# Ledger of designs, part 40: designed miniproteins, single chains, continued (3)

Each design is a single chain, and the fold is of that chain. pLDDT is the mean over its residues in the fold that is shown.

## One batch from the design tools (miniprotein)

Design m9375
Fold by ESMFold2-Fast:
Structure m9375 (fold): chain A 100 residues (1-100)
Amino acid sequence: VQSVRDQIDDVSNQVYSLQTDFYDTVNRYYRGQVSPQQTVDRLQSILTQLQDNLNQMQTLRQQYVQLTGQPAPPDVVDQVNRTQTTIDRVRTTIQRVREQ
């Protein structure tokens, strides 16, 4: 059984993979290698997975606080904030692709 910290690290790795997929998808779109529809479909998939990972990190953060009686580690707070920023960027990019 993984500790709460190990689970947070696993979710963090999933977010990193999704950020890589996001940038790859955007680069392929701007190079004309993928259609607008394929780009939107892929970005929507990435967005859904990022939202699921954000919810998991929030749950794990809450479990950590409950188990330790201490505030969440700064790196966990930072990871939550970075994930939210990535979600906002993906949403903005989907809108821009749809407007083109």
Scores: mean pLDDT 84

Design m9376
Fold by ESMFold2-Fast:
Structure m9376 (fold): chain A 60 residues (1-60)
Amino acid sequence: SDEELEKMIKKMQEIFDEFLEAVENGDKETAEKLKKELMELMERYLALNPDSETELAPLP
């Protein structure tokens, strides 16, 4: 459980970094796709750990 949550956090960080790179490069399609993936991962993370909503507040 904790190990899966750690993997999800790392994946969210990776996707967020890729999202920022896509935004910087003006790649709107890649940015939109990454944003959707990030939001799906955030919803999944919150379903497993609902008291951690404050940790995800800075993310899209």
Scores: mean pLDDT 75

Design m9377
Fold by ESMFold2-Fast:
Structure m9377 (fold): chain A 59 residues (1-59)
Amino acid sequence: SEMNRGIQASNDVINKYKDEDDLTRSTYSSSAFVSKVYGEEQGKKTLEQGKKWNEEVKK
């Protein structure tokens, strides 16, 4: 299913960014999930929004 593909992509990103902080890993994994399930454009928007939020929270 597309949901299973999204979960797999999310897990692959978590493993790839294992040395990053939790907010960064969450942002990239969520964006990979959204990209696989809802399409690449939505995934890119999710990534940009998450990056902006993380910059504010990490201060």
Scores: mean pLDDT 78

Design m9378
Fold by ESMFold2-Fast:
Structure m9378 (fold): chain A 65 residues (1-65)
Amino acid sequence: EKEELIKKIIETIEEALENNEGLTLSEIAKKLGISTSTVSRLILEYEKKTGKSIIEVVLEKLDEK
């Protein structure tokens, strides 16, 4: 489901930022067991629907801790 996958993508990016790690779309795709194209599409659709970048969403979540 798209909602579940985008939440996992956000969580993966959040962990990478907290650990100061380089993160690629291919690594996200590998961790989630989906294609790189699917990751890219989900991020684009989410950003278009919410009006926020995926990075802004992750940073807001980290700020709430």
Scores: mean pLDDT 76

Design m9379
Fold by ESMFold2-Fast:
Structure m9379 (fold): chain A 100 residues (1-100)
Amino acid sequence: AAPALPEIPRVDTSRLSFDEYLELVKEIVRALLTARGVPEEVIEEVLRLLEEIGRGDEATARRAFLRMRELVREAHPDDHGLLSTVGTMAWDVRERRLAS
């Protein structure tokens, strides 16, 4: 059977602080990667890179984003939906911090 994507919970994120939003995104990304059988070591690395994307300066965030994309591609080649979803969430985290 084709693996079903876990449904992303709809949450009113406008009321969340940057730290609360980052933790929510980390939980969603963990669930998405776990559902696809991604090794725990890779999941923990992706979550650490999300912290760097959210909290780092522009150069740190850019390097972390590129490394995260490489890890997701290596784990699931041609899963463009997963790569796009994780990438969008990572930039949403950064934009939340910059808007705060």
Scores: mean pLDDT 77

Design m9380
Fold by ESMFold2-Fast:
Structure m9380 (fold): chain A 84 residues (1-84)
Amino acid sequence: MDEARRQALETIDRVIELLQKELEKYKKLGEQGDESAKKQAKSLQKLIDILQGYRDKIAAGQLSRFEVEILLALARMILSVLQI
């Protein structure tokens, strides 16, 4: 459905934006020789890739309304944790 799909895309895009900002920080620390930061950057990149995959499926209309509503709820939960 257009409303739920729009909200899911907007919420997932916001989560990706926040994760990309964290990724940039860890990439910079990794360039300075921080081994833990390099590992964290790889983990963040994988999470971003997964979220972009779901975002693309929603945008392409490949998911049911129920699946979109579940992903919206999960994205909102993740966003609330990241915005603490």
Scores: mean pLDDT 83

Design m9381
Fold by ESMFold2-Fast:
Structure m9381 (fold): chain A 75 residues (1-75)
Amino acid sequence: DKEEVLELAKKLLEELLKEGIITEEQKEKALKKIKEFVETSDIKKETQIELLEGTKESILAMKEAIDKLIEERKK
């Protein structure tokens, strides 16, 4: 079900937007590219979900590291 993968991608991008990692414009561009990938890809849905979840974890970890560096530099 392509809709399930797209809903997961939307949630991931909304979470990145909420955390201040991306802008609304970047979210729209990313969602468009993900939609194209999901619609044209022969990759199994389960693998697509695993890739999205893994990417989310990596991006959130990078955000935490960047936030820590910014806080340290403000002092």
Scores: mean pLDDT 72

Design m9382
Fold by ESMFold2-Fast:
Parts: sequence; structure tokens; C-alpha cells
Structure m9382 (fold): chain A 111 residues (1-111)
Amino acid sequence: MSAAGRALAAIGEAIREEIPGVGTSVSGKTLTLTAGSEAGVAALGAIGGRIRELVPGLGGSLEGTTLTLTDSTGEVGKLTEEEARAVGREAARAAKEAAPEAVAAVNAADK
């Protein structure tokens, strides 16, 4: 796995520690987050928005119940595992503050 792939995996793992219902997958330099239902989409939007504030070089696309985050600039690959986990925790916190009902829907859909 690339340096970007390792950092993206750490971001996804930190998000799942805070919001267990989020599906996470890493392929190359892309992190995919899944809400499991349309009611959870606002949580993915909040996560993506916060991550892009913290890592400006990270591209994001929200389609249906899936958020795709891609390191197109190499900035994600420069993050340490600790920094990447901090990004994931801050993104999850932003979702809990901005869209608490959507976060609850994500966690309910995981069952």
C-alpha cells in the first residue's frame, strides 16, 4: 500500500471508531466511506467537508450513499498515522455536531 493509502486507512479507521456504522474501504490513494442508507448521507457530507478543510489537497465526491476521497496532490501521503487519525476523529466529531440524526441513521443501518 502507498503512503497515501496507509494515511487514508488511518483516517477511515478513526472515523469508524467514532461512528461504527460507517463502511470504509481503501484502494490505492482512494478512501471510500458508505452510509448504508439515504438518511445517513448528511453525515458523509459533514465528514467530507471537514476532511477537505484539514487536508485541502484531498478531492471528494458524494454519490448516493457513498463518499469517495482521493489524494490527487500527495498531501495525504505526507500525514503521519497519528495526524491521519486526528483528521478522522475531527471529521467524525464534525458529523456528530452538524448531523447527529444522520449519524444515528448510519449506525442503525449497520445492523
Scores: mean pLDDT 82

Design m9383
Fold by ESMFold2-Fast:
Structure m9383 (fold): chain A 58 residues (1-58)
Amino acid sequence: KELARKGAAAGAAGDAAAASALLEQDPNTHPSDRQGAREAAARGDAAGAAASAWETYL
């Protein structure tokens, strides 16, 4: 969950790629949240990537 929290913070700061990468490293991240973050990062959606990270953290 610590990596997911850092991912949410990175996404909130506008770094969709960092948010996605941190979720990939978190072993507690559900596959659907990882997919959502990858899709958000691919389209440059930092807020969407942050949302996927926040779901994993909660």
Scores: mean pLDDT 75

Design m9384
Fold by ESMFold2-Fast:
Structure m9384 (fold): chain A 82 residues (1-82)
Amino acid sequence: SKAKEEEEKKRKLLLELAEEAEKKGLKEAAEYFRKAAETKDEKERLELLNKALTILQKKDPKFAGEVVRKLIELAKELGYKE
């Protein structure tokens, strides 16, 4: 279904972000991205993403910007424009 495909795209992106954070030595941020990929609660996902981005903004602000860009691009692809 479309909903299942949208959830799979969200999960895939979050797991890719977790892997990149891990490769950069940002273990705490990677853990929050993995937890965000595993949750089905959108509010909990946003809270976990905010925790990850707060860490990235202090430790790797360039990567924080790349993460925000990728999240916005996914939201546009899924039609979340409102």
Scores: mean pLDDT 83

Design m9385
Fold by ESMFold2-Fast:
Structure m9385 (fold): chain A 93 residues (1-93)
Amino acid sequence: DKQNKMDEIIKEAEEILKRAREVAEQFRANGDEVGLRHAETAIRYAEKAIEYAKQGNLEEAERSLVKAYDHLARATRDNELYQKALELARKLQ
């Protein structure tokens, strides 16, 4: 159902937001400008996913969540996060 899907998006986006903020701080301390840019972009898309989900805009929430996973994967070079982004993108159809 749509409510359960929105709650799931909020939960996943909040976990991305937490991790992205942690790695952004690390990249800022280490001078990794590329990693920082991707982490900050993941933060913005995670925040958008939460906002769209709260508005009941499932399509935009899911699109924003995909972009949040993609940028977090690029920031961390984490293949599992990248695969999660691809899996979610396929489900958007």
Scores: mean pLDDT 85

Design m9386
Fold by ESMFold2-Fast:
Structure m9386 (fold): chain A 95 residues (1-95)
Amino acid sequence: LQSDAETFIDTIRLLVDQMKKSTNEDSKKRLFGQMLDELRRFRTLLSQHLPQDEVDRIYQQLLSILDQLQTAINNGDFDLADQYLQQLEDLIRQA
């Protein structure tokens, strides 16, 4: 789990960086879609190691953080986006 968690974190960091550098809304939407796909894959990995109720709780928290992160990036608030990214990383490492 720890190595899978770090791989997921690294992938989300890369996608966030690409979203910050994107020049248009269509590119941002595609990148956010990729983040959601990565989150679904991570949920599947969590389900192999954790009870379903804990997986569902973590998944909903991560989904909420990603939504807030997307909103911050769309508003050009990259400092706030970095704060949400850190919250996401902390939550994943605690799982």
Scores: mean pLDDT 84

Design m9387
Fold by ESMFold2-Fast:
Structure m9387 (fold): chain A 84 residues (1-84)
Amino acid sequence: MKKYKLTLKVTFEDGSTATVTVVGDGTVQTVTVTINGKTYTISFNGGALAEAYKQGFTTLPTEAVDASGNVHKATVEVLSVEEV
């Protein structure tokens, strides 16, 4: 199974952004981001994001779950993709 190193920009409803680097494959995985002292968990599929990026679709809707289990809407922008 191919693995991908992705640089992702996450934008939250309030306009706050975080940039994270993740390694993913064709499965759903999670990454934790911290913004303004709040911690959020975001689910991603690295292989699906890499394929979308290759096809020119760089921005996708996502959900960020806070430490209390509240769901927040966010967007993920794929900035770079590298096979590892």
Scores: mean pLDDT 81

Design m9388
Fold by ESMFold2-Fast:
Structure m9388 (fold): chain A 72 residues (1-72)
Amino acid sequence: DELRERAKDALDQARKAEEAANRYQAEYDKLQQQSNTPELRQQAKDYQKMADTGRLQAAAGRAYAAELEARM
């Protein structure tokens, strides 16, 4: 079933995106404790954006999987 396979892949990608977002959030949190330079502040902002992007991708992947499951 193509829809079932796609839903499974979407959930797997969502899980990976969430795991990546959690790692980026952890790096952001560490840098927030150390950010005494413009370079470290910029790096923290970059990790925050990556975490936000990963969370958005995870949410989109889960929504897509739910839509595919509703069509089955």
Scores: mean pLDDT 83

Design m9389
Fold by ESMFold2-Fast:
Structure m9389 (fold): chain A 66 residues (1-66)
Amino acid sequence: TKQEVIDEIRKKLDEVPLRTPQEKAVADDILAWGESLVNQSKSEEELKQAVDETEMMIEALRRYIE
């Protein structure tokens, strides 16, 4: 379900070692954006794209944190 996908995204963000309030704010923005994309998805293909895009944002945050 879409809720299960959102829960998995939240879990992955929880694994990022956030150190500053700014990093936490970015993580919150990524989660909100990912939830929006998942909820707007109308097909399995769009849902996959929403997940892939959100995971790319999470990985960008991880690399930024180092």
Scores: mean pLDDT 82

Design m9390
Fold by ESMFold2-Fast:
Structure m9390 (fold): chain A 56 residues (1-56)
Amino acid sequence: SGMDKAQQTLGELYQKLINGEIPSKAELDALLKQYADDRVITLTIKGIEDTIKLKK
């Protein structure tokens, strides 16, 4: 992941998903709210939520 905190946070979130850890809805919602004005980050988080739903 990148040098900035947003990229680091997203990289850690993806690493958890690869390792079979499912992030909580509250965790994803908190990140979405924190980065609401960053469209790239919000779209990435929504993509993760959709992936979790499809895996069900």
Scores: mean pLDDT 71

Design m9391
Fold by ESMFold2-Fast:
Structure m9391 (fold): chain A 103 residues (1-103)
Amino acid sequence: SLEDEVLAQVRRALEKLTGKPVSADSMREALELLVETIARELVRRGEKFDSLEEMMGGMLSLLSEVLGISLGEAGGLLTVLAKLAGVSLDELAERVLKLVKEL
């Protein structure tokens, strides 16, 4: 199903970013783990963000690199994940931006 494909892609990104096996059994769990993992990796790389647009660009670039997919495909993945998890893309980017400032 589309949900299974999205979960598989998110799990693959998480495993590549953490170097560890990752389980995510729901879209909300997958989104929460992805938010934390992306934030930690962006902080590790020393990347700086001053807006939601810059944060969205950073997230898309990271997922594109990690998964070996286009920026458009990364955007599609985040859009479907956010929709299935019941959040907006802006809310997702805001959560990552907030966590980056705390780490």
Scores: mean pLDDT 83

Design m9392
Fold by ESMFold2-Fast:
Structure m9392 (fold): chain A 65 residues (1-65)
Amino acid sequence: GYSREELLDSLRQFLRGVLSPEDFEKVMSLIDAGDYEGALAFLESHLSPEDVQAFRLMLDRIQET
């Protein structure tokens, strides 16, 4: 299985592909602060529902590890 660090790297790669550099930095600052609810709320206004669901699944895996 993936380590927590490998899951975080996958999350960063996903977000870099779907967000502007400025929005990416904002989301990563929230994740680094442990504000997952704030990160999710921000992404709901910037990503499709399908991409938001992918992000939720990645966060769940990171929290399980």
Scores: mean pLDDT 80

Design m9393
Fold by ESMFold2-Fast:
Structure m9393 (fold): chain A 85 residues (1-85)
Amino acid sequence: SEAAEAERLLREALESLGLKSRVIERTPRTIVFATEDGLLVVADVVTKTVTVIDPLSGYTLTTPLTLEEVVRALREALEHRRSRA
């Protein structure tokens, strides 16, 4: 399913950056990961987008649902946290 493929992609992106995470929501349309350090990663398989949210810094970035763009968005969120925390 598209949701299962999105879950695998998000897991691969998070693991590539050494981020420990867990799935907190699964629907046919969306999959949500939470990292141990508090990032939220939301994939929407209908729009083919991922939104990375950092509740601690207030940072939010939406990017295409590809491995390269998700990894980039995660790096930008972590960089923003480092710069503002």
Scores: mean pLDDT 86

Design m9394
Fold by ESMFold2-Fast:
Structure m9394 (fold): chain A 80 residues (1-80)
Amino acid sequence: SREEFLAKLQAEGVSKESIEKAEKLFPKKSNTVIGIAALLLEAGVPESKLEKAVRDTLIEYLSSEKPFDKILKEVIAKYV
């Protein structure tokens, strides 16, 4: 469920504030989108750049064999 997914993000060190903001900015989106948004917010990606950063992360994730953590680091470096 979404509740279980969000609890897991919080257990992995994502703040409640980042999670709540991700849900607010991406209402009714998949757990994957909300998870990416929350991780990017936690890393310091500003709200004004967040939609582009989430999109770039999804495109790379779908089109590349790169590990997800490497993709996140590259996106964070671009938008923070």
Scores: mean pLDDT 83

Design m9395
Fold by ESMFold2-Fast:
Structure m9395 (fold): chain A 62 residues (1-62)
Amino acid sequence: SKAELEKYAVDRAKFYCQANPQLSAEELEKLLNQELKDYAYSNDKRQYIVNVALKEYNKLCD
């Protein structure tokens, strides 16, 4: 569901913020795309996860 994708994105944003609070948006996007490439998600679902995670990372680390 959309809520499950959002929860995943938020949890990953929290993880990356704690692990490296100085990631650029480009660096975080690359890490997320590398992580998600082995998942059976559509491109739209992967992009949704990336967009939500970037937004949450900025709230937590900026």
Scores: mean pLDDT 83

Design m9396
Fold by ESMFold2-Fast:
Structure m9396 (fold): chain A 60 residues (1-60)
Amino acid sequence: NAADEAAKQAAVDALTAWLVSQGYPEEEAREIAERAANAALAHGGPQMATDLSKAAQDLL
């Protein structure tokens, strides 16, 4: 649903930004971020995706 997609997108954006800051090319960073966000959403729902987004933001 829309809430799940929003949580996933926030996680993808935050994790992509962090990976790029670590020296990953944007394309590879986005692929890694999408995989991680999808896994978080599937395993723990939108709350786990939100937690992943917060963790990535804390690392920036």
Scores: mean pLDDT 78

Design m9397
Fold by ESMFold2-Fast:
Structure m9397 (fold): chain A 61 residues (1-61)
Amino acid sequence: SDLEETREIIEEIRELAEKKNDEKTIKGADNLEKYLEENEDDPVAVRTALALARAELKKLK
């Protein structure tokens, strides 16, 4: 599901950011996770979170 995929990507972002000691990216991942939890019943919000997570992950690779 988009919700599960987004959570997996957020976890990968957090892991990569922790390896780099990138506090801003860790905080960004936490904020995105909170947004996802608050909007899990909104498919448009979940899809937006997924797109943002994918874009952030791409910057870290």
Scores: mean pLDDT 83

Design m9398
Fold by ESMFold2-Fast:
Structure m9398 (fold): chain A 117 residues (1-117)
Amino acid sequence: MKEETRRLIEEAREYIEKAREAAKKGDSVSAQQYLSKAADKLVEAAELALESGDEELIEEVVRAAREWIETLEELYKQHPEGAATVLAAQGPRLRKAMERLGAEETARRVDELMKKV
């Protein structure tokens, strides 16, 4: 479980970096796809971290979720419609996952972003 959770976090972070690079190059479509894939990995990692009760893994998932939020904010500045599409599809799922982990501040940041689009 712990190794699987860490692998999912690492995969999520890899997709976040790919999304950031795509956004920087003006490739909003690839950025959207990578952020969506990252969100899928983060939600799965959050479920496993919650089941394990491992506070360190929970903190790592929350950290990766913050990186996802920061990358989405960057995409929003460059391509608002693309960021809105990702938020509509992934925002509710990620917000709920963060709430379940007790990451109220991170969940609030997702909610605030969803209200801007």
Scores: mean pLDDT 86

Design m9399
Fold by ESMFold2-Fast:
Structure m9399 (fold): chain A 77 residues (1-77)
Amino acid sequence: MLSKEEVLEMRRRTEKLAEEYIKELEKIDPERAKKLREQFEKAMEEAERLIKEGKLSEAALQIGSLETLIRMLKVID
């Protein structure tokens, strides 16, 4: 069973990865960086809602999917 603390730690790690990636992307393509920031903000708002509802497994899956997406973008781009 996932604890709320574990899910919040996953969120902090994913937020840091997203900020680092977006900051680097902003130096190359500011327009794309802006769009990705908006997408990540919306996704994090949804994760926050799931955490507040006690849907920790669902929140963890969503956050984990975002981390995977960021890591894939860093390799492909």
Scores: mean pLDDT 81

Design m9400
Fold by ESMFold2-Fast:
Structure m9400 (fold): chain A 68 residues (1-68)
Amino acid sequence: METLSLEEAREALDTLTAHLLATPSLSTEEKIAAVRAAGESLAELVAPEDHEALREYVAERLAELAAA
């Protein structure tokens, strides 16, 4: 299995976050849980040196969802 790039992981998180923000029937709690789960799964696929950048990016997406 090939390691997912940080760019690919960020694109996946962006796509998910945009979809969740466009879904008003979901609670903020459910949206946050979805992004956290995705971030955890992506962390298993990215190179160890990218883990810090990925965690930072997940935190930014979570802050956007909490502020919406």
Scores: mean pLDDT 82

Design m9401
Fold by ESMFold2-Fast:
Structure m9401 (fold): chain A 80 residues (1-80)
Amino acid sequence: DEERRERINEIIREAIIEALKESDDVEKIIEITKEKLTKAMKEAGFSEEEINEAIEYAKVIIEENKHVDPEKLIEALKNS
């Protein structure tokens, strides 16, 4: 359960990193993150409930860091 939660967190970080590479607009970053996160988690066999919870968590991370330079945020996320 803890290991499963860590795997979800890794998928979230990866989705946000990819979204930040594609856009610098907060609204677009959120939408791209939702799309990438949903695809990755569905392929990995996670439930709809887990996907929805992960989307909410990712949105909070993006909104809390909306004033941070995208390149700096990518670097921070890559360092886990």
Scores: mean pLDDT 82

Design m9402
Fold by ESMFold2-Fast:
Structure m9402 (fold): chain A 74 residues (1-74)
Amino acid sequence: RRARLARRARQLATMSDAQLAALEARLGLPPGTAERLRTATIAAFMEPRPSLRAIARLAGVSVATLRRYLSTLP
């Protein structure tokens, strides 16, 4: 689980602003939500055992929204 989050965090860190905007449009998220999710996921990876709830809180989104976001990443 932690290794999966680490992989997703690295992937999000390499995404361009255009790719983040396209992801927001695909998920129907408000503008800036994908950038907030990217930042929260990267920050949470720096903790020994991050929880989905902690990541969602940092991003200002629900756990359901976070899970939907993570499931759409390749």
Scores: mean pLDDT 66

Design m9403
Fold by ESMFold2-Fast:
Structure m9403 (fold): chain A 87 residues (1-87)
Amino acid sequence: MSLSEQIDLVFDTAAKINAAKSVEEVKKIAEELFKKLSPYLSEEERKQVEKLLEKLKNAKSLEEAKRYAADMVDILLQSLNKQAAAE
């Protein structure tokens, strides 16, 4: 997957998270994004995202779930911006 495809995937996923109507929908969207991008992440970045996914799994409200998913998106965007700057 190209860097531009990875960035497009993150933005598309952020829109889906914002549109989500349940905690289960947010979890599914976040897990699919991590699965697709995990091969492109550093070990440290993967661990950070895994911690956020664990928090998301234990989220007690849709608002809380969306906050953890947004934090995950921010980490992924920072990673992709770092990769773009290195190229």
Scores: mean pLDDT 82

Design m9404
Fold by ESMFold2-Fast:
Structure m9404 (fold): chain A 83 residues (1-83)
Amino acid sequence: MEAEEERRREEEREARRRMEEATKQGTDIALSKGLSEGLQYLYERAGELSRENPELEELIRRGVAEGVAAMLAAVRAAKQAAA
């Protein structure tokens, strides 16, 4: 049981790391091509992670929500800096 919990914790850490990378790359895409393109990238990466780790679907969903919020904040900040 403890080994299984440790494995899930490791998978959660890896999923969070990949969601952070997807958010970073999605933000870059959003700033260069548009918000919809960046969001599409983030959702595609989240979908891949969910398929490989169905037990982490809830964590990945939360990561998407946080990533979307961070991406929107970054796009707004860039728009304000350009003004």
Scores: mean pLDDT 79

Design m9405
Fold by ESMFold2-Fast:
Structure m9405 (fold): chain A 83 residues (1-83)
Amino acid sequence: SAKLKQARNRLADIATAHGFPVLAAGIREYGGNPPENIPTSVKVEARKLLKNPAAADDVQELANANPELRGPITYILTTLIQE
């Protein structure tokens, strides 16, 4: 999906900007198409991104500016932090 690809690229850029390069690589490789086992390092950085107020604000702004990406963004992030 073009929307899923756009959400992946934009989320990976936010992760990179906030110092989460392992998460950025994980989003590009696994975002919206997760393997059976996602690396713990990717899950740890995903949780850190969501707990970082500036990074969380950037994700929220991306979703607010691009309502069509809200579903793909939520799907990518929830699948990366699931136990």
Scores: mean pLDDT 82

Design m9406
Fold by ESMFold2-Fast:
Structure m9406 (fold): chain A 76 residues (1-76)
Amino acid sequence: SREEEFERLLERAEKLLEEFEKAVEAGDLFRAEENLGLIEILLGVAKVVGAPEEILKKLEEIIDKGRELIKKAKEK
């Protein structure tokens, strides 16, 4: 079902976010950017499959926050 597809998308995004946060804490900017890129691909997939606005906004917020964190880390 579509609900199961959206659930799997969120689970994948949550795992990628966890790996992103671990990479940022470790100072591994390459791995952080890699995981953020995968979340951006996931947002693209979510848009194509017509995910609810709440899910799209949540993914967009995660990406925006991640980009801000990487930008700040690169400035150090």
Scores: mean pLDDT 80

Design m9407
Fold by ESMFold2-Fast:
Structure m9407 (fold): chain A 96 residues (1-96)
Amino acid sequence: PALDAAGQARRAELAPRFRQLAAEIERYLATSDREALMAALEALAQRVEELIKAKRPDEEILAELRRGLEATPVLAPELKEALLAIVEMLLELGKL
């Protein structure tokens, strides 16, 4: 949908946070096994996409993502938190 002034302000507020989280993820990818991390992230992305297509509530999507991240030992705890925050921000933007 078209963004009004409130939606534009929200996007502007979220942009610096999103850039910070992206930088944190890039840092982890540079210092870790990228192949293993990318495979785990792709599997989680597919699962999240399935839930979005099934029109599951945001709370359920985030809970499933958190569970999947906890079951993925190759991901550092800080990266798990960053991924959850990014998905939460994307869901918020999707409502605007």
Scores: mean pLDDT 68

Design m9408
Fold by ESMFold2-Fast:
Structure m9408 (fold): chain A 69 residues (1-69)
Amino acid sequence: MSKEELREEIRRRLEEALAAGDVVTAVGYAELLKHIDKLSNEVIEEAMRAIDAGDFARAGALIREAIPL
């Protein structure tokens, strides 16, 4: 997927999580969206899979590892 397609998919999943009252998943997607421009598409897709699996520790690690300091 393109970066724009990934951004729209994440935004949609964030909205779905908020509508469902799933605050933890919503926060995960919001954090991913905040850093999306700093991440490769492959890392974004891996982080989305981790969030969907409820593995927020892995999602956070992927975001931290991929952002150059």
Scores: mean pLDDT 79

Design m9409
Fold by ESMFold2-Fast:
Structure m9409 (fold): chain A 55 residues (1-55)
Amino acid sequence: GQEKIAKELVEKFGIDEELAKLIATAILNGDLISAKLYAESANINFKDVMKIAKS
């Protein structure tokens, strides 16, 4: 669920927990445009974010 994806994003990229939750929520809602924008705001490659979400 959202909590698992958010935790992995925090652990691997060191981003804020709240930002990680926003990214995870956007991905789970299929809002890949917002998810990409949130990831880019944290200087994270969106492809790496999607690898975590698919794991």
Scores: mean pLDDT 82

Design m9410
Fold by ESMFold2-Fast:
Structure m9410 (fold): chain A 81 residues (1-81)
Amino acid sequence: MKKVEEAKREALDAFRSLLQAENDGSSESVIQQLKEQFRKALERLDKAIDSIKDEKKRQELSIRATSEMFRMLADSVEKQL
């Protein structure tokens, strides 16, 4: 459970960095590096969820993590502008 929260936080931080770089007009190379970091953070989140042996607990965490991620990504877009 803590690993899922950590991976979720890493993905959010990577997305915020990407959004800030795009808003600041950073170079394409910087944006591409941040996109790759965000993609890797999402892969870590998926693996953390998949590592949970309890199917119901995994399902519950997956739904909550996805919903919270979308809400926080939307909030990050609004607040980082």
Scores: mean pLDDT 72

